# Designed miniproteins, single chains, continued (3): the designs that were tried, part 36

Each design is a single chain, and the fold is of that chain. pLDDT is the mean over its residues in the fold that is shown.

## One batch from the design tools (miniprotein)

Design m9302
Fold by ESMFold2-Fast:
Structure m9302 (fold): chain A 84 residues (1-84)
Amino acid sequence: SNAAQRRDQAFAEYLRLLREGKLTPEERAWLDKKMAEINEEVKKRIEELKDKPFSATEIGRILSEIVDKEFEAAEEVLRRHRER
């Protein structure tokens, strides 16, 4: 669970920086663009499911992939914030 614990800690730090308004304009612009890209991928995944047989397992896999992308975006904005 070390990986899960590290992700939870990173996400908590990301939320703290957002709440305290400590992200730079550059970091916010990158985050906004990345979240828009994730939202477009979500829309595509939903459209792909409309006319195809699917299982609860397949839905769970897709949702897990989306959640992973959101955590990756949080980790990347933290990296950028540390390297500014």
Scores: mean pLDDT 80

Design m9303
Fold by ESMFold2-Fast:
Structure m9303 (fold): chain A 84 residues (1-84)
Amino acid sequence: SHMERQRRLEADIYLAMAAMSLSVGDLETAKKHLEKAEEILGKDHPEVLVLRGKLAEAQGKLEEAEKLFAEAIKLDPTHKAARE
């Protein structure tokens, strides 16, 4: 449906903005955009888990990051970012 397509696009934009903010070290902006993507997709979505893992790594929370990446791989074994 049109509504489902709009929500998916909105989530994809928030995920992209979170990833870009992480790439430049803006952790607070990355967290805010990631929280918006989580509201749409849920916390257990593989791309959300990967970005949560990358945010945790950037914060020095390495054990949390490893658990999040492992969960993303379980939910989507083909997800390349979670395997890096």
Scores: mean pLDDT 82

Design m9304
Fold by ESMFold2-Fast:
Structure m9304 (fold): chain A 60 residues (1-60)
Amino acid sequence: MVTLTDEEVRQAIRDIMLKLGLSEELADRIAEGTVNGGSLEEGDEIAELVKKEAEKKKNE
């Protein structure tokens, strides 16, 4: 495909988030928020959670 479907984008985001060491629940929530165009406030909270998980994994 020359353009990714929403499902393909969701899967790609989930895969990246899981590689960063986030839980499946957080990865799914981020992917859904991205595809569904969640609110700026929800995006900010998710970004903070992603940052915390990424920093926690830096010591590995």
Scores: mean pLDDT 66

Design m9305
Fold by ESMFold2-Fast:
Structure m9305 (fold): chain A 55 residues (1-55)
Amino acid sequence: SLEETKESVIELIKKDPDLSEEEKEKYIKKIKEAKSIEEIEKVIDELVIDRANKP
């Protein structure tokens, strides 16, 4: 379900040691505001791109 997918993604974000607390809060908020699986995928893509561009 959409809610189960959100909870799983939020848990993964919370446990990511490479993300700052501000980044975790930003992405968790975006995941919570997503209205579809497609919107969740877009947020994950943004997170992956942001991480790839960090030294």
Scores: mean pLDDT 79

Design m9307
Fold by ESMFold2-Fast:
Formats: structure tokens, sequence, C-alpha cells
Structure m9307 (fold): chain A 68 residues (1-68)
């Protein structure tokens, strides 16, 4: 019978598992930027310039939310 492996799930701390505290704009941008980078790494058809443009747009959106 297969024994269950010692599964340690290192929760991706960057995932934002804890919403008990307010998420800062910097934290939110870091999450979004990491996802964008991961997607860009899987899609070589996306240029570096396009990735930067997407990040800039996300950053501006977060900054507008933070200003309210």
Amino acid sequence: PPAPPAATTPAAPGRGQGLGADTTPEELFARQAAVIDAQAALNPSITDAQVEAIKAEVRQGIALLAAR
C-alpha cells in the first residue's frame, strides 16, 4: 500500500493567503507583477516591452486605488 508522502506545502507567501491585515498597494503590485512575469515566461511571443506596459498600467491602477 502506498504510504502518504511527507507533503510539505510551502504556502506561496506571496499569494496573499492572509487577508486578515490590509494589503498594501506595494504588496498587491508585487503579486500582480509576479503573475505577469510568470505568464510572460510561458509566452515567448509576449515582448519585454509589452510586459513593461502591462505592469505600468497595473501600477497606475493600484496607485489610483491607493489614493482614495
Scores: mean pLDDT 69

Design m9308
Fold by ESMFold2-Fast:
Structure m9308 (fold): chain A 68 residues (1-68)
Amino acid sequence: MVEKGREEARKIAEEVARRAGGKATVSFLSDLLEVYAAERPLADGGVGVLLSDKGKVDGLAIVVVTPA
């Protein structure tokens, strides 16, 4: 399940990078995350993805797309 959360964040990062024509970076704060992913717009025009364990925010994986 932890491994599944990391893989899911990576897939989201790849998809967002593909759509934006830039690069995506993933940062993890916790390894005990069962992933539920939501895309959120960021103030600087990037896209963040918040991962949580069944609605708990105990750890975050943040995917940020930046222009190349």
Scores: mean pLDDT 52

Design m9309
Fold by ESMFold2-Fast:
Structure m9309 (fold): chain A 74 residues (1-74)
Amino acid sequence: AEAEALLAAAKAAIRAAGAALGLSDELVAALEALVAAGVAILAATPDPEAAVAAAQAVLDARAPELLALLEASR
């Protein structure tokens, strides 16, 4: 399954980057959830314009949480 392979690779990359940068487990989990949402949108939405709009909406909704977790990780 293509979406599952992409999600697994993206989560592995986020975990590796998080470890290298000293990010909190909470921030890593939030980033993994964001990438899972992005992969799900791409898998379910063949229209590129609709996929971009849905991805932007998810990012906008999650941005305050991610920024708060990033600041807490300093």
Scores: mean pLDDT 74

Design m9310
Fold by ESMFold2-Fast:
Structure m9310 (fold): chain A 102 residues (1-102)
Amino acid sequence: GKVEEYKQILESDPNFALAWNGLGVALKELKKYDEAVKAYKEAIRLNPEHFGAWYNLGVALKELKKYDEAIKAYKEALRLDPNSVKAREELEKALEEKEKLE
């Protein structure tokens, strides 16, 4: 499957940031959100200017109900692309869900 394909790529090139992001997406599609978060964090460690990895990290953290961390990830995505309607909408949703828990 896609997870095994990305793992093989990363065995040969562990510094391939796009492959870490791709692994995260494949894990998220399987609802393996904790593992997806780890893959996205590795993608960000290698390339901190990658909008997609920050956005995807926020989505996975929100699914895990880690709203404070999701909010930080979406804010970083919006710093990189201030015109992202999708990232703004997800940030607003995460802020609303956090307010319900306080």
Scores: mean pLDDT 90

Design m9311
Fold by ESMFold2-Fast:
Structure m9311 (fold): chain A 64 residues (1-64)
Amino acid sequence: MKLIAVVGGDTEELAKKGAEEALEKFGADEAIALPGASGEEAIKTAERISKETGDLAGVVGAKE
């Protein structure tokens, strides 16, 4: 089972930074950056990934 981080941010740069931190700091196997994503959009993406792969997908650094 893989750990997949879905990372939101107001800009592409913030989302990419969050994705890099998820991979390096939190031990995520894969990270997906969603620039401008709301918390709801990030959660929906994580749910879709979990259904498609059977892996654990969680939201990290979503806009709040």
Scores: mean pLDDT 72

Design m9312
Fold by ESMFold2-Fast:
Structure m9312 (fold): chain A 71 residues (1-71)
Amino acid sequence: SFEEELEEGRRLEEEGDYWGAFVHYARAVYLDPDSPRTPELLRRAAESAEKAGNEVGARSARRRAEEVERR
């Protein structure tokens, strides 16, 4: 579920598994793209991707966050 993916993402982020955190935050957004928390989660996914060295994932997540916030 959205909540399970979000909780797992937070747990992995706390453990320093930024790749895992990025994946689970991205899955949460996929499960509920219309959530009011989606812009925040996309920015958290972008930060986790940056810390994991995934520049492409980070840019993609940031662009999506900006797009959602402009609606």
Scores: mean pLDDT 81

Design m9313
Fold by ESMFold2-Fast:
Structure m9313 (fold): chain A 70 residues (1-70)
Amino acid sequence: SKEEILKRYEEIGERISEINLKMSEEERKEFAKEVIPIHDEFLEAYYNNDLEKAKEAVEKLEKIVKEKEK
């Protein structure tokens, strides 16, 4: 559902914040280059009610975040 997708996206945001606290400035810049384009894809899909594309973007973000977590 749209509500479940939004909840997953919000959880990703919290995880990104935790990761950023442990990163150097250079690491944060590289991480942002990976995250920002997919974040933008998510917002466009979510606000256009394209739930399939929004879910795909969330899954991409979850994968990236998981790889950065210890």
Scores: mean pLDDT 84

Design m9314
Fold by ESMFold2-Fast:
Structure m9314 (fold): chain A 80 residues (1-80)
Amino acid sequence: EAIDKIIEELREVLEKNGKVTKEELAEILEKYGPEISVDTAQEISVEALRLMDEEGSDVLSEEGAKKLIEKLEKLKEKYG
């Protein structure tokens, strides 16, 4: 499913770079956006921006990226 692909791409970026930038996140969401609802894509973007704001940065640290992945896994599994 599309959410699984988003999680996998985020994990790959994190493993390669130790962080996820807004640009990298936007590229992932653009790639898989047609496979998810607009509401789901917006919720992912809002959560990522919230986590970045919490850290005072426009980059998700390893901790921030892991929190975003946890959110995505909950979205996928809670109603699965």
Scores: mean pLDDT 77

Design m9315
Fold by ESMFold2-Fast:
Parts: structure tokens; C-alpha cells; sequence
Structure m9315 (fold): chain A 99 residues (1-99)
């Protein structure tokens, strides 16, 4: 689907933007804004692909990551980067399985 290909391309761009923002030590509010945009794109792609289990899994991963970020305000840039990379890689796997 051209729409799914466009959403996947947008996800890949936002993933790179998110990783770069964390590496550069951008404020948490800016990181969370990019993360929320990435989540929205992933959810739209999975809904369009007809993958309700993928939707559930991504929502759970997103909830857990946002909780960890809130509960660990003193986390190092390296710890934040590791957690965000793990999230992005897991969501990419789910999107690849749905396509």
C-alpha cells in the first residue's frame, strides 16, 4: 500500500530524529514530542495494516517507555539512548511483521 509505505518512511525519519535528539541532549519535553509523533505514525500504520495485536504491543511498549522516562528524571543520556533505541527496534520489528 502506498499509504503504508509513506507511514513507514515517516516512522524511519522520526526514529532518526528521536535518536539524534537524545544523543544531542535535547530537553525531555522535545524528546517526548518526537516520541509521541513516532507513536502516532506507528499506530496509524498498524491500524491500516489490520494488525490489532501489533497495535496492542506498541501501545504497551510506549506506555512502559514513558513511565520509565518519568520515573528516571536523573537518567544519563546514555541510559535514555539505550532505552529509546530498544523501543525503536522493537516497534520496527512489529511494523516489519505487519507489512
Amino acid sequence: SPELEALRAEFDRLSEELIQAVKEGKPLDEVLDILDRLFTVAMRALELAGDPEGVRRVAELYRELKKWLRDNPDASPEERLERIKEFVEEVKRILDEAA
Scores: mean pLDDT 88

Design m9316
Fold by ESMFold2-Fast:
Structure m9316 (fold): chain A 73 residues (1-73)
Amino acid sequence: MLYEVEIEVTGPSGARWRDRLVLESGTHTINLIDPDTGEPVSVTLTLDPSAQEQEQTLTAPSGSTVRVRARAL
Protein backbone atom coordinates (compact mmCIF):
# COMPACT_ATOMS: atom_id res chain seq x y z
CA MET A 1 0.00 0.00 0.00
CA LEU A 2 1.31 3.46 -0.90
CA TYR A 3 1.42 6.31 1.61
CA GLU A 4 1.93 10.04 1.26
CA VAL A 5 4.40 10.80 4.06
CA GLU A 6 4.87 14.28 5.51
CA ILE A 7 8.03 14.81 7.57
CA GLU A 8 8.84 17.78 9.80
CA VAL A 9 12.17 18.14 11.64
CA THR A 10 12.19 20.78 14.38
CA GLY A 11 15.55 21.76 15.86
CA PRO A 12 16.12 22.92 19.45
CA SER A 13 16.34 26.50 18.08
CA GLY A 14 12.80 26.18 16.63
CA ALA A 15 14.08 26.02 13.04
CA ARG A 16 12.15 23.58 10.82
CA TRP A 17 12.86 21.38 7.78
CA ARG A 18 10.00 19.69 5.87
CA ASP A 19 9.66 17.11 3.13
CA ARG A 20 7.03 14.91 1.46
CA LEU A 21 7.60 11.40 0.15
CA VAL A 22 5.56 8.56 -1.35
CA LEU A 23 6.53 5.29 0.34
CA GLU A 24 5.29 1.70 0.26
CA SER A 25 4.22 0.07 3.55
CA GLY A 26 7.02 -1.56 5.54
CA THR A 27 10.31 -0.41 7.06
CA HIS A 28 12.32 2.45 5.54
CA THR A 29 15.46 4.39 6.39
CA ILE A 30 14.77 8.07 5.70
CA ASN A 31 17.51 10.65 5.19
CA LEU A 32 16.59 14.06 6.64
CA ILE A 33 18.30 17.43 7.12
CA ASP A 34 18.74 18.83 10.61
CA PRO A 35 17.57 22.47 10.38
CA ASP A 36 19.98 23.75 13.07
CA THR A 37 23.16 22.24 11.56
CA GLY A 38 22.27 21.54 7.89
CA GLU A 39 23.73 18.04 8.40
CA PRO A 40 22.05 14.83 7.22
CA VAL A 41 20.45 12.59 9.84
CA SER A 42 18.72 9.22 9.35
CA VAL A 43 15.67 7.73 11.04
CA THR A 44 13.92 4.38 10.66
CA LEU A 45 10.20 4.52 9.90
CA THR A 46 7.78 1.56 9.79
CA LEU A 47 4.49 2.07 7.93
CA ASP A 48 1.64 -0.28 8.97
CA PRO A 49 -0.40 -1.36 5.88
CA SER A 50 -3.55 -1.79 8.04
CA ALA A 51 -3.64 1.92 9.00
CA GLN A 52 -5.32 4.53 6.77
CA GLU A 53 -3.51 7.32 8.66
CA GLN A 54 -0.62 7.04 11.12
CA GLU A 55 1.73 9.38 12.98
CA GLN A 56 5.09 8.90 14.69
CA THR A 57 7.29 11.26 16.71
CA LEU A 58 10.99 10.40 16.81
CA THR A 59 14.04 12.12 18.28
CA ALA A 60 17.10 12.56 16.05
CA PRO A 61 20.62 12.10 17.52
CA SER A 62 21.03 15.91 17.32
CA GLY A 63 18.10 16.39 19.76
CA SER A 64 15.78 17.56 16.97
CA THR A 65 12.16 16.32 16.95
CA VAL A 66 11.04 14.38 13.86
CA ARG A 67 7.29 14.26 13.26
CA VAL A 68 6.05 11.86 10.58
CA ARG A 69 2.48 11.75 9.30
CA ALA A 70 1.46 9.14 6.71
CA ARG A 71 -1.82 8.90 4.78
CA ALA A 72 -2.80 5.99 2.54
CA LEU A 73 -3.20 6.83 -1.15
Scores: mean pLDDT 81

Design m9317
Fold by ESMFold2-Fast:
Order: C-alpha cells, then structure tokens, then sequence
Structure m9317 (fold): chain A 99 residues (1-99)
C-alpha cells in the first residue's frame, strides 16, 4: 500500500469514528467516548494531517465540545506532538462518560 493510500484509509476511518461519536453522543455517551478513544489510538499510530484535525474539531463542535475543538486547532497551529492531540481526545472521552 502506498503512503497516500494508507493515509486515505486512515482519514476515512477517522471520519467514520467521528461521525459515530456525534450520532451516539445523546443516546449512548459511553459508545461516543469509545469512538473518541479509537481516534486517539489512530492519531498516535500516524502523522496527523490538517484534514484529520478539522474532522475531529468539527466532530467536537457537533457534540457541543466547542472548547475542545478550539484547543485542538490551537495544538495543531503550534505543531504540538500527536500525544497531546491524543490526550485531548481522551479528555473529551472522559467528559462524555462523566455526563
């Protein structure tokens, strides 16, 4: 598989998980949290693109997590390591479980 093909598959997986988190937000917060944790794992395995960040940020906004969306975009502007992006996703997942 080429790097471009691998990135396309990974970004598609992120989009699917992000959509699943948004749709599960109200009816099943635990499932939504698990989808965010799966996104964090994907982020840690590969280079995070600006498109990946935008997909995740829009998912946060759709879930009412506007502060997390803003923080994610700030982390990317500052070229923060993938570990900080993953930590923010895990923080959001914890918040969903605590509601």
Amino acid sequence: MTPEQKQAVRTSALGILAAAAVFQRESNPEEAAEELERIADIVLENEVTPLDVEIIARAFEAMGLEEHAARLRELRRNKAPAEEVAELLREAARLLREE
Scores: mean pLDDT 81

Design m9318
Fold by ESMFold2-Fast:
Structure m9318 (fold): chain A 71 residues (1-71)
Amino acid sequence: SKAEELRRKGLEALEKGDYKTAADYFEQAANASTDPKEKAEFYRLAAQAYAKSGDLTRAGKFAEKAIEYAK
């Protein structure tokens, strides 16, 4: 699926240390997914990647989205 392709690109970017790029791919993967649990996982990954990139404001925003969709 498109979400799986975007997840793979995000994980590749994480491996390369491109945290901002990884966060963008995980955000896109969340938006491409229709499953709330899958969206929660992608938002969690985006939050983690934003935190590693130093963008704590976006990290907090996406952590909140992850909690919202996990319920």
Scores: mean pLDDT 87

Design m9319
Fold by ESMFold2-Fast:
Structure m9319 (fold): chain A 68 residues (1-68)
Amino acid sequence: MDERIAQFKAALEQLSKSLSPEDVKAAGDFMIGYLKKQLKAAGYSEEQIAQFEAELKKIGDELVEKAK
């Protein structure tokens, strides 16, 4: 799980160098949705998925703010 968070952050940081803040947010939201679907398929609980989503949203919001 922590490795997936690190990969999400690295990917979104790379995108933030070339995309607008609005596009970074859209990319982050899309990636979060995709990762949630993967975690559900892998058998993670709704509580675990909610905690993971909250952490990813926090990272995404911080990167969108830096892109402004």
Scores: mean pLDDT 79

Design m9320
Fold by ESMFold2-Fast:
Structure m9320 (fold): chain A 65 residues (1-65)
Amino acid sequence: GPAAERAARAARAAAEAGDATGAASKGHQLYMNGGSKEKAREATQAAARGDAAAAGEYAVLAGRS
């Protein structure tokens, strides 16, 4: 839905800006909107490693069901 689409775009933007925590936060938002908990967790783990690109990628994947 529109909220998931906005969260996915925000995750990509955060990742491009080097904001790993912001990207992972959007992954959690996608999970809360009915997305994949497993992918949202992977985004959080990537952010813990400081990997903004991986955090954004996993966050977007969290929105795919």
Scores: mean pLDDT 84

Design m9321
Fold by ESMFold2-Fast:
Structure m9321 (fold): chain A 93 residues (1-93)
Amino acid sequence: PLKVGVRSADKPISIYGSDQEKIETIKKIAEKLGYKVASVKSSFSLSDVDPDANNIVISPVPDPEVEALPNVVQFLPSDSDSLIEAYLISLHT
């Protein structure tokens, strides 16, 4: 059963995308901030969304349907490491 969760600092991070360097950067930032990385997948599917995780999708083309999900955030491969770190810090407040 698909249950859509909410963003929370108490939840682990799940990362989706094909940009390995960006995925590794996000993983390092998340681990530095105390998050557990639960999964890393090369592609994103709505059926793969973890309702008990903060889901991060790396895509060169943002999908408005995915943006509507409360526990999913989309980043471009060109987005700065500072932007991603700021997002993860914001989950603590």
Scores: mean pLDDT 75

Design m9322
Fold by ESMFold2-Fast:
Structure m9322 (fold): chain A 62 residues (1-62)
Amino acid sequence: SALEEEAERALARFKEGLRTGDEAAMEEAQRVLARIAVEDPELALRVSEEIKRIKEELGVTT
């Protein structure tokens, strides 16, 4: 769906921002993901799990 595609793009942007230290990109991605969470709580759960995996993959503990 369009919402799932938007979530995937936002997650990719978040991961790249986290990897490069681009705080603005991370903040923008988080705003998009927060909006998606309001529209689709089920997708929000999957997004939360993916963010957790991204942080674990990149060694971010906070």
Scores: mean pLDDT 80

Design m9323
Fold by ESMFold2-Fast:
Structure m9323 (fold): chain A 92 residues (1-92)
Amino acid sequence: MKEEEARKLIEEGRQALNSGDYEKAKELFEKAIKIDPNNAEAYLLLGEVYLRLGEIDKAIEYFEKALQIDPNNEDAKRLLERAKEVKEKRSK
């Protein structure tokens, strides 16, 4: 099923993210979302890529999408809070 394909892309994307290859990680997570649009983990990880790239507004958007799919995702809650704090601090 699509879930297995998305899971493989997410795992490959995590490896790229951990190695600092943010462009590859972004591509892989975007492909995972295209295959399985209800995969909260893919949105969470894409948000993390944007956070590391300094694109805070996009990071917030993707963390909010992850929480729309999985409202109890504690990692998404923490990363959303952190991204909002970064935005607040940069606005000062």
Scores: mean pLDDT 83

Design m9324
Fold by ESMFold2-Fast:
Structure m9324 (fold): chain A 60 residues (1-60)
Amino acid sequence: MEEELLERARELLEEAGASEEDIERALAGLRGLIEKGASEEQIEEALRQLELAAELGVAP
């Protein structure tokens, strides 16, 4: 499930036009949350925030 969330994040950021550096940074942040034992709900909320930031044209 974690890998699916990370793949979704990458796809959403790529489609929103985020740079490769921004995508890698966002994925690193999500991986950090997973390693820290964050719940799937917390990870999904972080993903939503990243998606919104990318859609607004700001770095995640």
Scores: mean pLDDT 73

Design m9325
Fold by ESMFold2-Fast:
Structure m9325 (fold): chain A 63 residues (1-63)
Amino acid sequence: MKGTGERIRKLRQERGMTYRELAERVGVSLATVANWENDLITPSKELMERIAKALGVPVSELT
């Protein structure tokens, strides 16, 4: 999904979260978070739900 990475970055930054903090909450590597936020890879549906929960938003905010 194009633009998903930018939305993850914006929501993470609005919450004052680091790459590491989001990575730890979702259960992935710091590099994986960076790859998502730069739209190099797309999170799976399961990971998208975990990201939304970690950020405290509905998954629709990431799509």
Scores: mean pLDDT 80

Design m9326
Fold by ESMFold2-Fast:
Structure m9326 (fold): chain A 62 residues (1-62)
Amino acid sequence: MVTGAEVASALAALGVDLSRISGEQLELMAELISAGASPGEIIRRTGLPLSRSQVSALKRRL
């Protein structure tokens, strides 16, 4: 199971500024990734200013 802490670590490794992301958004992102959600669905449901390529890279890193 993917955790919010693992998502935070992977985003930081990809150069994403974590100061713009809440712990609640990280946990939601972890749930969506664990459920197999598409990059577009993750972006739409979290409201985060991430590109689809960044979310795809995140999923590949986890």
Scores: mean pLDDT 81

Design m9327
Fold by ESMFold2-Fast:
Structure m9327 (fold): chain A 102 residues (1-102)
Amino acid sequence: SEEARRRLLRALDRAITQLENIKKNVDKLSKEEVKEAVQTILDGLITEARRLGYEDVARRLEEMRQKALEELNKAKTPEDIKKVLDSLIAELRRIRAEVEAQ
């Protein structure tokens, strides 16, 4: 439905904003705090996408979550963490554009 699409777009915008905020503060956060925040944000977004009937988006987000957590586990510097966050933000913006085009 149009309402479900609009709600998903708002949820994506919130997730992008939250990840951008983590990126801006990465030097003040531990790697474990970043991992927990990323997991919480993506888990919330996955749950909302699935609830709204966007199962394909939810599965895509689950794959992104797994990859992001794996890459964060390997990260050794704040710069490494920022690269993972940049990749996630770019992928979420792509999903948002695809959803908006529907």
Scores: mean pLDDT 91

Design m9328
Fold by ESMFold2-Fast:
Structure m9328 (fold): chain A 69 residues (1-69)
Amino acid sequence: MSKEEILEEIRRLMEEAGVSEETIEEFLKAIEENDGERVNRLLTQIYLDTEDLELVERLGKLVKEYFSL
């Protein structure tokens, strides 16, 4: 996957899970700005808001793939 395809997949997963648009935009911005601390903080917040461990694990895997490119 390209970096753009990874960001699109992250957005899709968060939208399907009912994550707020504000949180989605902040998370994508943190990834694009290479702010790993903010990414991890937002992943924790998404888990607390959704209680969806599978979502958080999938998002974390995609973020790791993005930073590996």
Scores: mean pLDDT 86

Design m9329
Fold by ESMFold2-Fast:
Structure m9329 (fold): chain A 67 residues (1-67)
Amino acid sequence: SAAEEAAELARRTALEHGLSEEEAERIARMVLETGDADAAGVALVLRGVPAEVASAVGKEIERLLAT
């Protein structure tokens, strides 16, 4: 599903930027439960993902969730 693809993108991005498996899973779960791309982007930035990366990922999550 689009929600699963969006959650996978969020998890992968978090892991690629040094977040723990637990933090990556929390962000992915938030995307699955809320569909909130902005919340995902904010969570990534607050945990040290560069703002430009978090912004790009947030836009892609929003695109994937637009059904």
Scores: mean pLDDT 85

Design m9330
Fold by ESMFold2-Fast:
Structure m9330 (fold): chain A 82 residues (1-82)
Amino acid sequence: MAEELIKKGLEALKEGKYDEAIRYFEQAVKVDPNNADAYIALGRAYMAKGDFEKAIEYFEKALKVDPNNERAKQLLEEAKKR
């Protein structure tokens, strides 16, 4: 289930294992491509790595899935400011 993959990814992110977290979140979006939380999590992981360009891409994908997601809007603005 996508939620379990997101949970595992968030645990990896908390431990600073950014590449492992990204792999879990990528699996989550493959399982459920309409899960905005998985795209937000990917964006957050890329921000943690300093890859703001990829972070922007994933936050934009989250907003494509859920256009009214306030968290994704906030994070997209933060990523664009670098």
Scores: mean pLDDT 85

Design m9331
Fold by ESMFold2-Fast:
Structure m9331 (fold): chain A 88 residues (1-88)
Amino acid sequence: SMNLESMIEEIRKAAETIKDPEVKAQVSALVAQAEEAARKGDYERARALLIQAAGLISDYFRKEEEEKKKEELQKLLEELARKLAELG
């Protein structure tokens, strides 16, 4: 369906933003399998494969966001330690 084709396109665009070539390849493979399933009329399998692809993308960006939050927290703690040292 057109709705499923739109979901495939959105997941492809999200995959293109993934910098890890292995994760990008895994997501691209799942999308290709979903397109083939949809072409054969197996929309349930296509949907399941797209959910798996979306899950990998979500997990990837959650890990990136978690690392960024850790870096921001470490920087804040270093700034607080410096300010406390200035107070004696």
Scores: mean pLDDT 80

Design m9332
Fold by ESMFold2-Fast:
Structure m9332 (fold): chain A 109 residues (1-109)
Amino acid sequence: AALDVDALSPEEILEAVRALLEEVLAKEVASEEDLYEVIGRLLEAQALARALADRTGDPRAAALAETLAAGVTAAADAIAAGASLAEIDAIIREATRRALALLEELRAA
């Protein structure tokens, strides 16, 4: 989805990131098409978290964006190495769970 990040409040950005990460965890990855869909959602969540970090200067938002970026990179590297869909899905799910934990810390502060 094309979001105008400049029009969103910090709270709206955090809620959008949460929704994207929950959609990633809810998606059953059974094909390469499903895999690219969940990677696309992680990239959108990363861009939103980066925009929040740039607007607020909050290092926790930066850590969230970096965690999502690292997860996407690890998934891309696994794809390039010929890993199974199950192995790539496991990498995505681990990164998503770590990102959700950071998001909860950010929202609680």
Scores: mean pLDDT 85

Design m9333
Fold by ESMFold2-Fast:
Structure m9333 (fold): chain A 83 residues (1-83)
Amino acid sequence: SAAKQQEENSEILGEFYRKVSEALAKMRADPNVTPAEIAQFRRILLETVVNPEDKELREKLAELLGVDVSTVERALEALKALK
């Protein structure tokens, strides 16, 4: 059903946002990571959401999150399916 698909997509996005939050927390705790690098991560995340068809942005975000590109692709598809 449409309601079940919406719930499933919300769960996929929730897990993805959790991974983003964890990555940011780890970067903030790392003394070798600069504020400029954290700002760059946030920019890459935003640009990937705005340009979901950009393969290079998906690959960069996947590397930064320590996940497969397919994980980023699933999250972007779930986001696109939600209103």
Scores: mean pLDDT 81

Design m9334
Fold by ESMFold2-Fast:
Parts: sequence; structure tokens; C-alpha cells
Structure m9334 (fold): chain A 68 residues (1-68)
Amino acid sequence: SEALEAAKKRAEEYASRRAEQLRALGIPATYEVEELSENLVKGVVTSPLGTLTVTIDAATGGVDTSFT
């Protein structure tokens, strides 16, 4: 799906940018992007400060973020 590919790129761009920002501050960070379904993509940024998760719904354009 074109919408799914767009959602994947957005999730990767978001997660990658957040990880780069943390690394620029001297904080080790990694990121992963995962397709949960044909309409749902999850991006995760992991660091010593915690885990940031972004979920993007390709069908609705909805974005949800959480930090734990």
C-alpha cells in the first residue's frame, strides 16, 4: 500500500531523528521500525532515559506517541 509505505517512511524519519538528537547530546540511543499490520506502523527509540514509541495509522493518518 502507498499509504503504508508513507507511514513507514514517516515512522523511520521520526525515530531516526530522535535517536540522532539524543546521540548529539552524548546519550546512546537506538531505533527500530516495525509493521504491525497493513495499516499500522510502530517506531521505537530506546535510550537510558527510557523508550519513546510512535504509532502511525496509515488508514487515518493518526499519530500516537508514548514515553516510558
Scores: mean pLDDT 84

Design m9335
Fold by ESMFold2-Fast:
Structure m9335 (fold): chain A 58 residues (1-58)
Amino acid sequence: MSLEELIKKIKEVANQLIKKIQQQFAGGTPEQQAQAQQKIAEIKEEMKKTIEKLRKES
């Protein structure tokens, strides 16, 4: 598996997870929506750092 294919797969999985979180909290309280936004931000940061590490190790 190429590095590019792995990165693409990571982005796809992260995007699917973000969509699920958004759907689950769509009708939530303001507090729940704030928590959902924090989780989404954490997923994006983890994805970015994981991709950077993979590129450094390749």
Scores: mean pLDDT 81

Design m9336
Fold by ESMFold2-Fast:
Structure m9336 (fold): chain A 103 residues (1-103)
Amino acid sequence: AAEKAAEGAARAAEEAGEAALAAEAAGSIEGALAAGAAATAAGAAATTARISDAEGAARAAEAAARAAERAARAVAEAGGGEEAEEEARRAAEAAREGAEAGR
């Protein structure tokens, strides 16, 4: 249960990072900064999920999911590509499913 939440949070952090790189490649400084901040938040949440109990891991996975969704919006606004946006959104959903499985 806690392991699934931690795995979902890690996936959300990874794809939020990819969204940040895509926003940077699109040449949007504002988009890259917004997506980068969201990726950093997702990474912190993933770390928290890994070291937490089941309840803490579930809350951290939800935080990672919200951060990945912010990264998806930032890359979309930057014109960084539909694939990066969709992968970040899918990772956010997987993190939420991991959080629910941990409850």
Scores: mean pLDDT 80

Design m9337
Fold by ESMFold2-Fast:
Structure m9337 (fold): chain A 60 residues (1-60)
Amino acid sequence: MSLEEIKERIKKILEEALAKGYLSDEQKEELQKLLLEAAEKYGVEVAYELRDEIIEAMNK
């Protein structure tokens, strides 16, 4: 998956979670897998940036 595809998938999951008011266990696992793929392919700093964006979105 490209970095842009990872970002778009994370965004879609967060939009669905915000609409429902919660993150399902399946969504949490998928987010973790996307962060791991970003870390492996693009470096841990990129994964940390994406993780921070997830935390910020969920704390609104």
Scores: mean pLDDT 80

Design m9338
Fold by ESMFold2-Fast:
Structure m9338 (fold): chain A 66 residues (1-66)
Amino acid sequence: SEIEKVKEQVIEALEKGLKEYKLNEEQKELYKELVEKLKKAKTLEEILDLVDEFVKKFADVTPNSG
């Protein structure tokens, strides 16, 4: 299904990021939380909402140089 393909692509991208990027602990937790929530999502709207919320939260835990 289209939903399953979207979920697989997003989860693969996140799992790759966890392996390849030097993330802080808060960033790692957000990645893991998003993967867990995506596995439970049943609609495309839920997937998009989860990704949007993740982007906002990720920005908040990315250290500022000040």
Scores: mean pLDDT 79

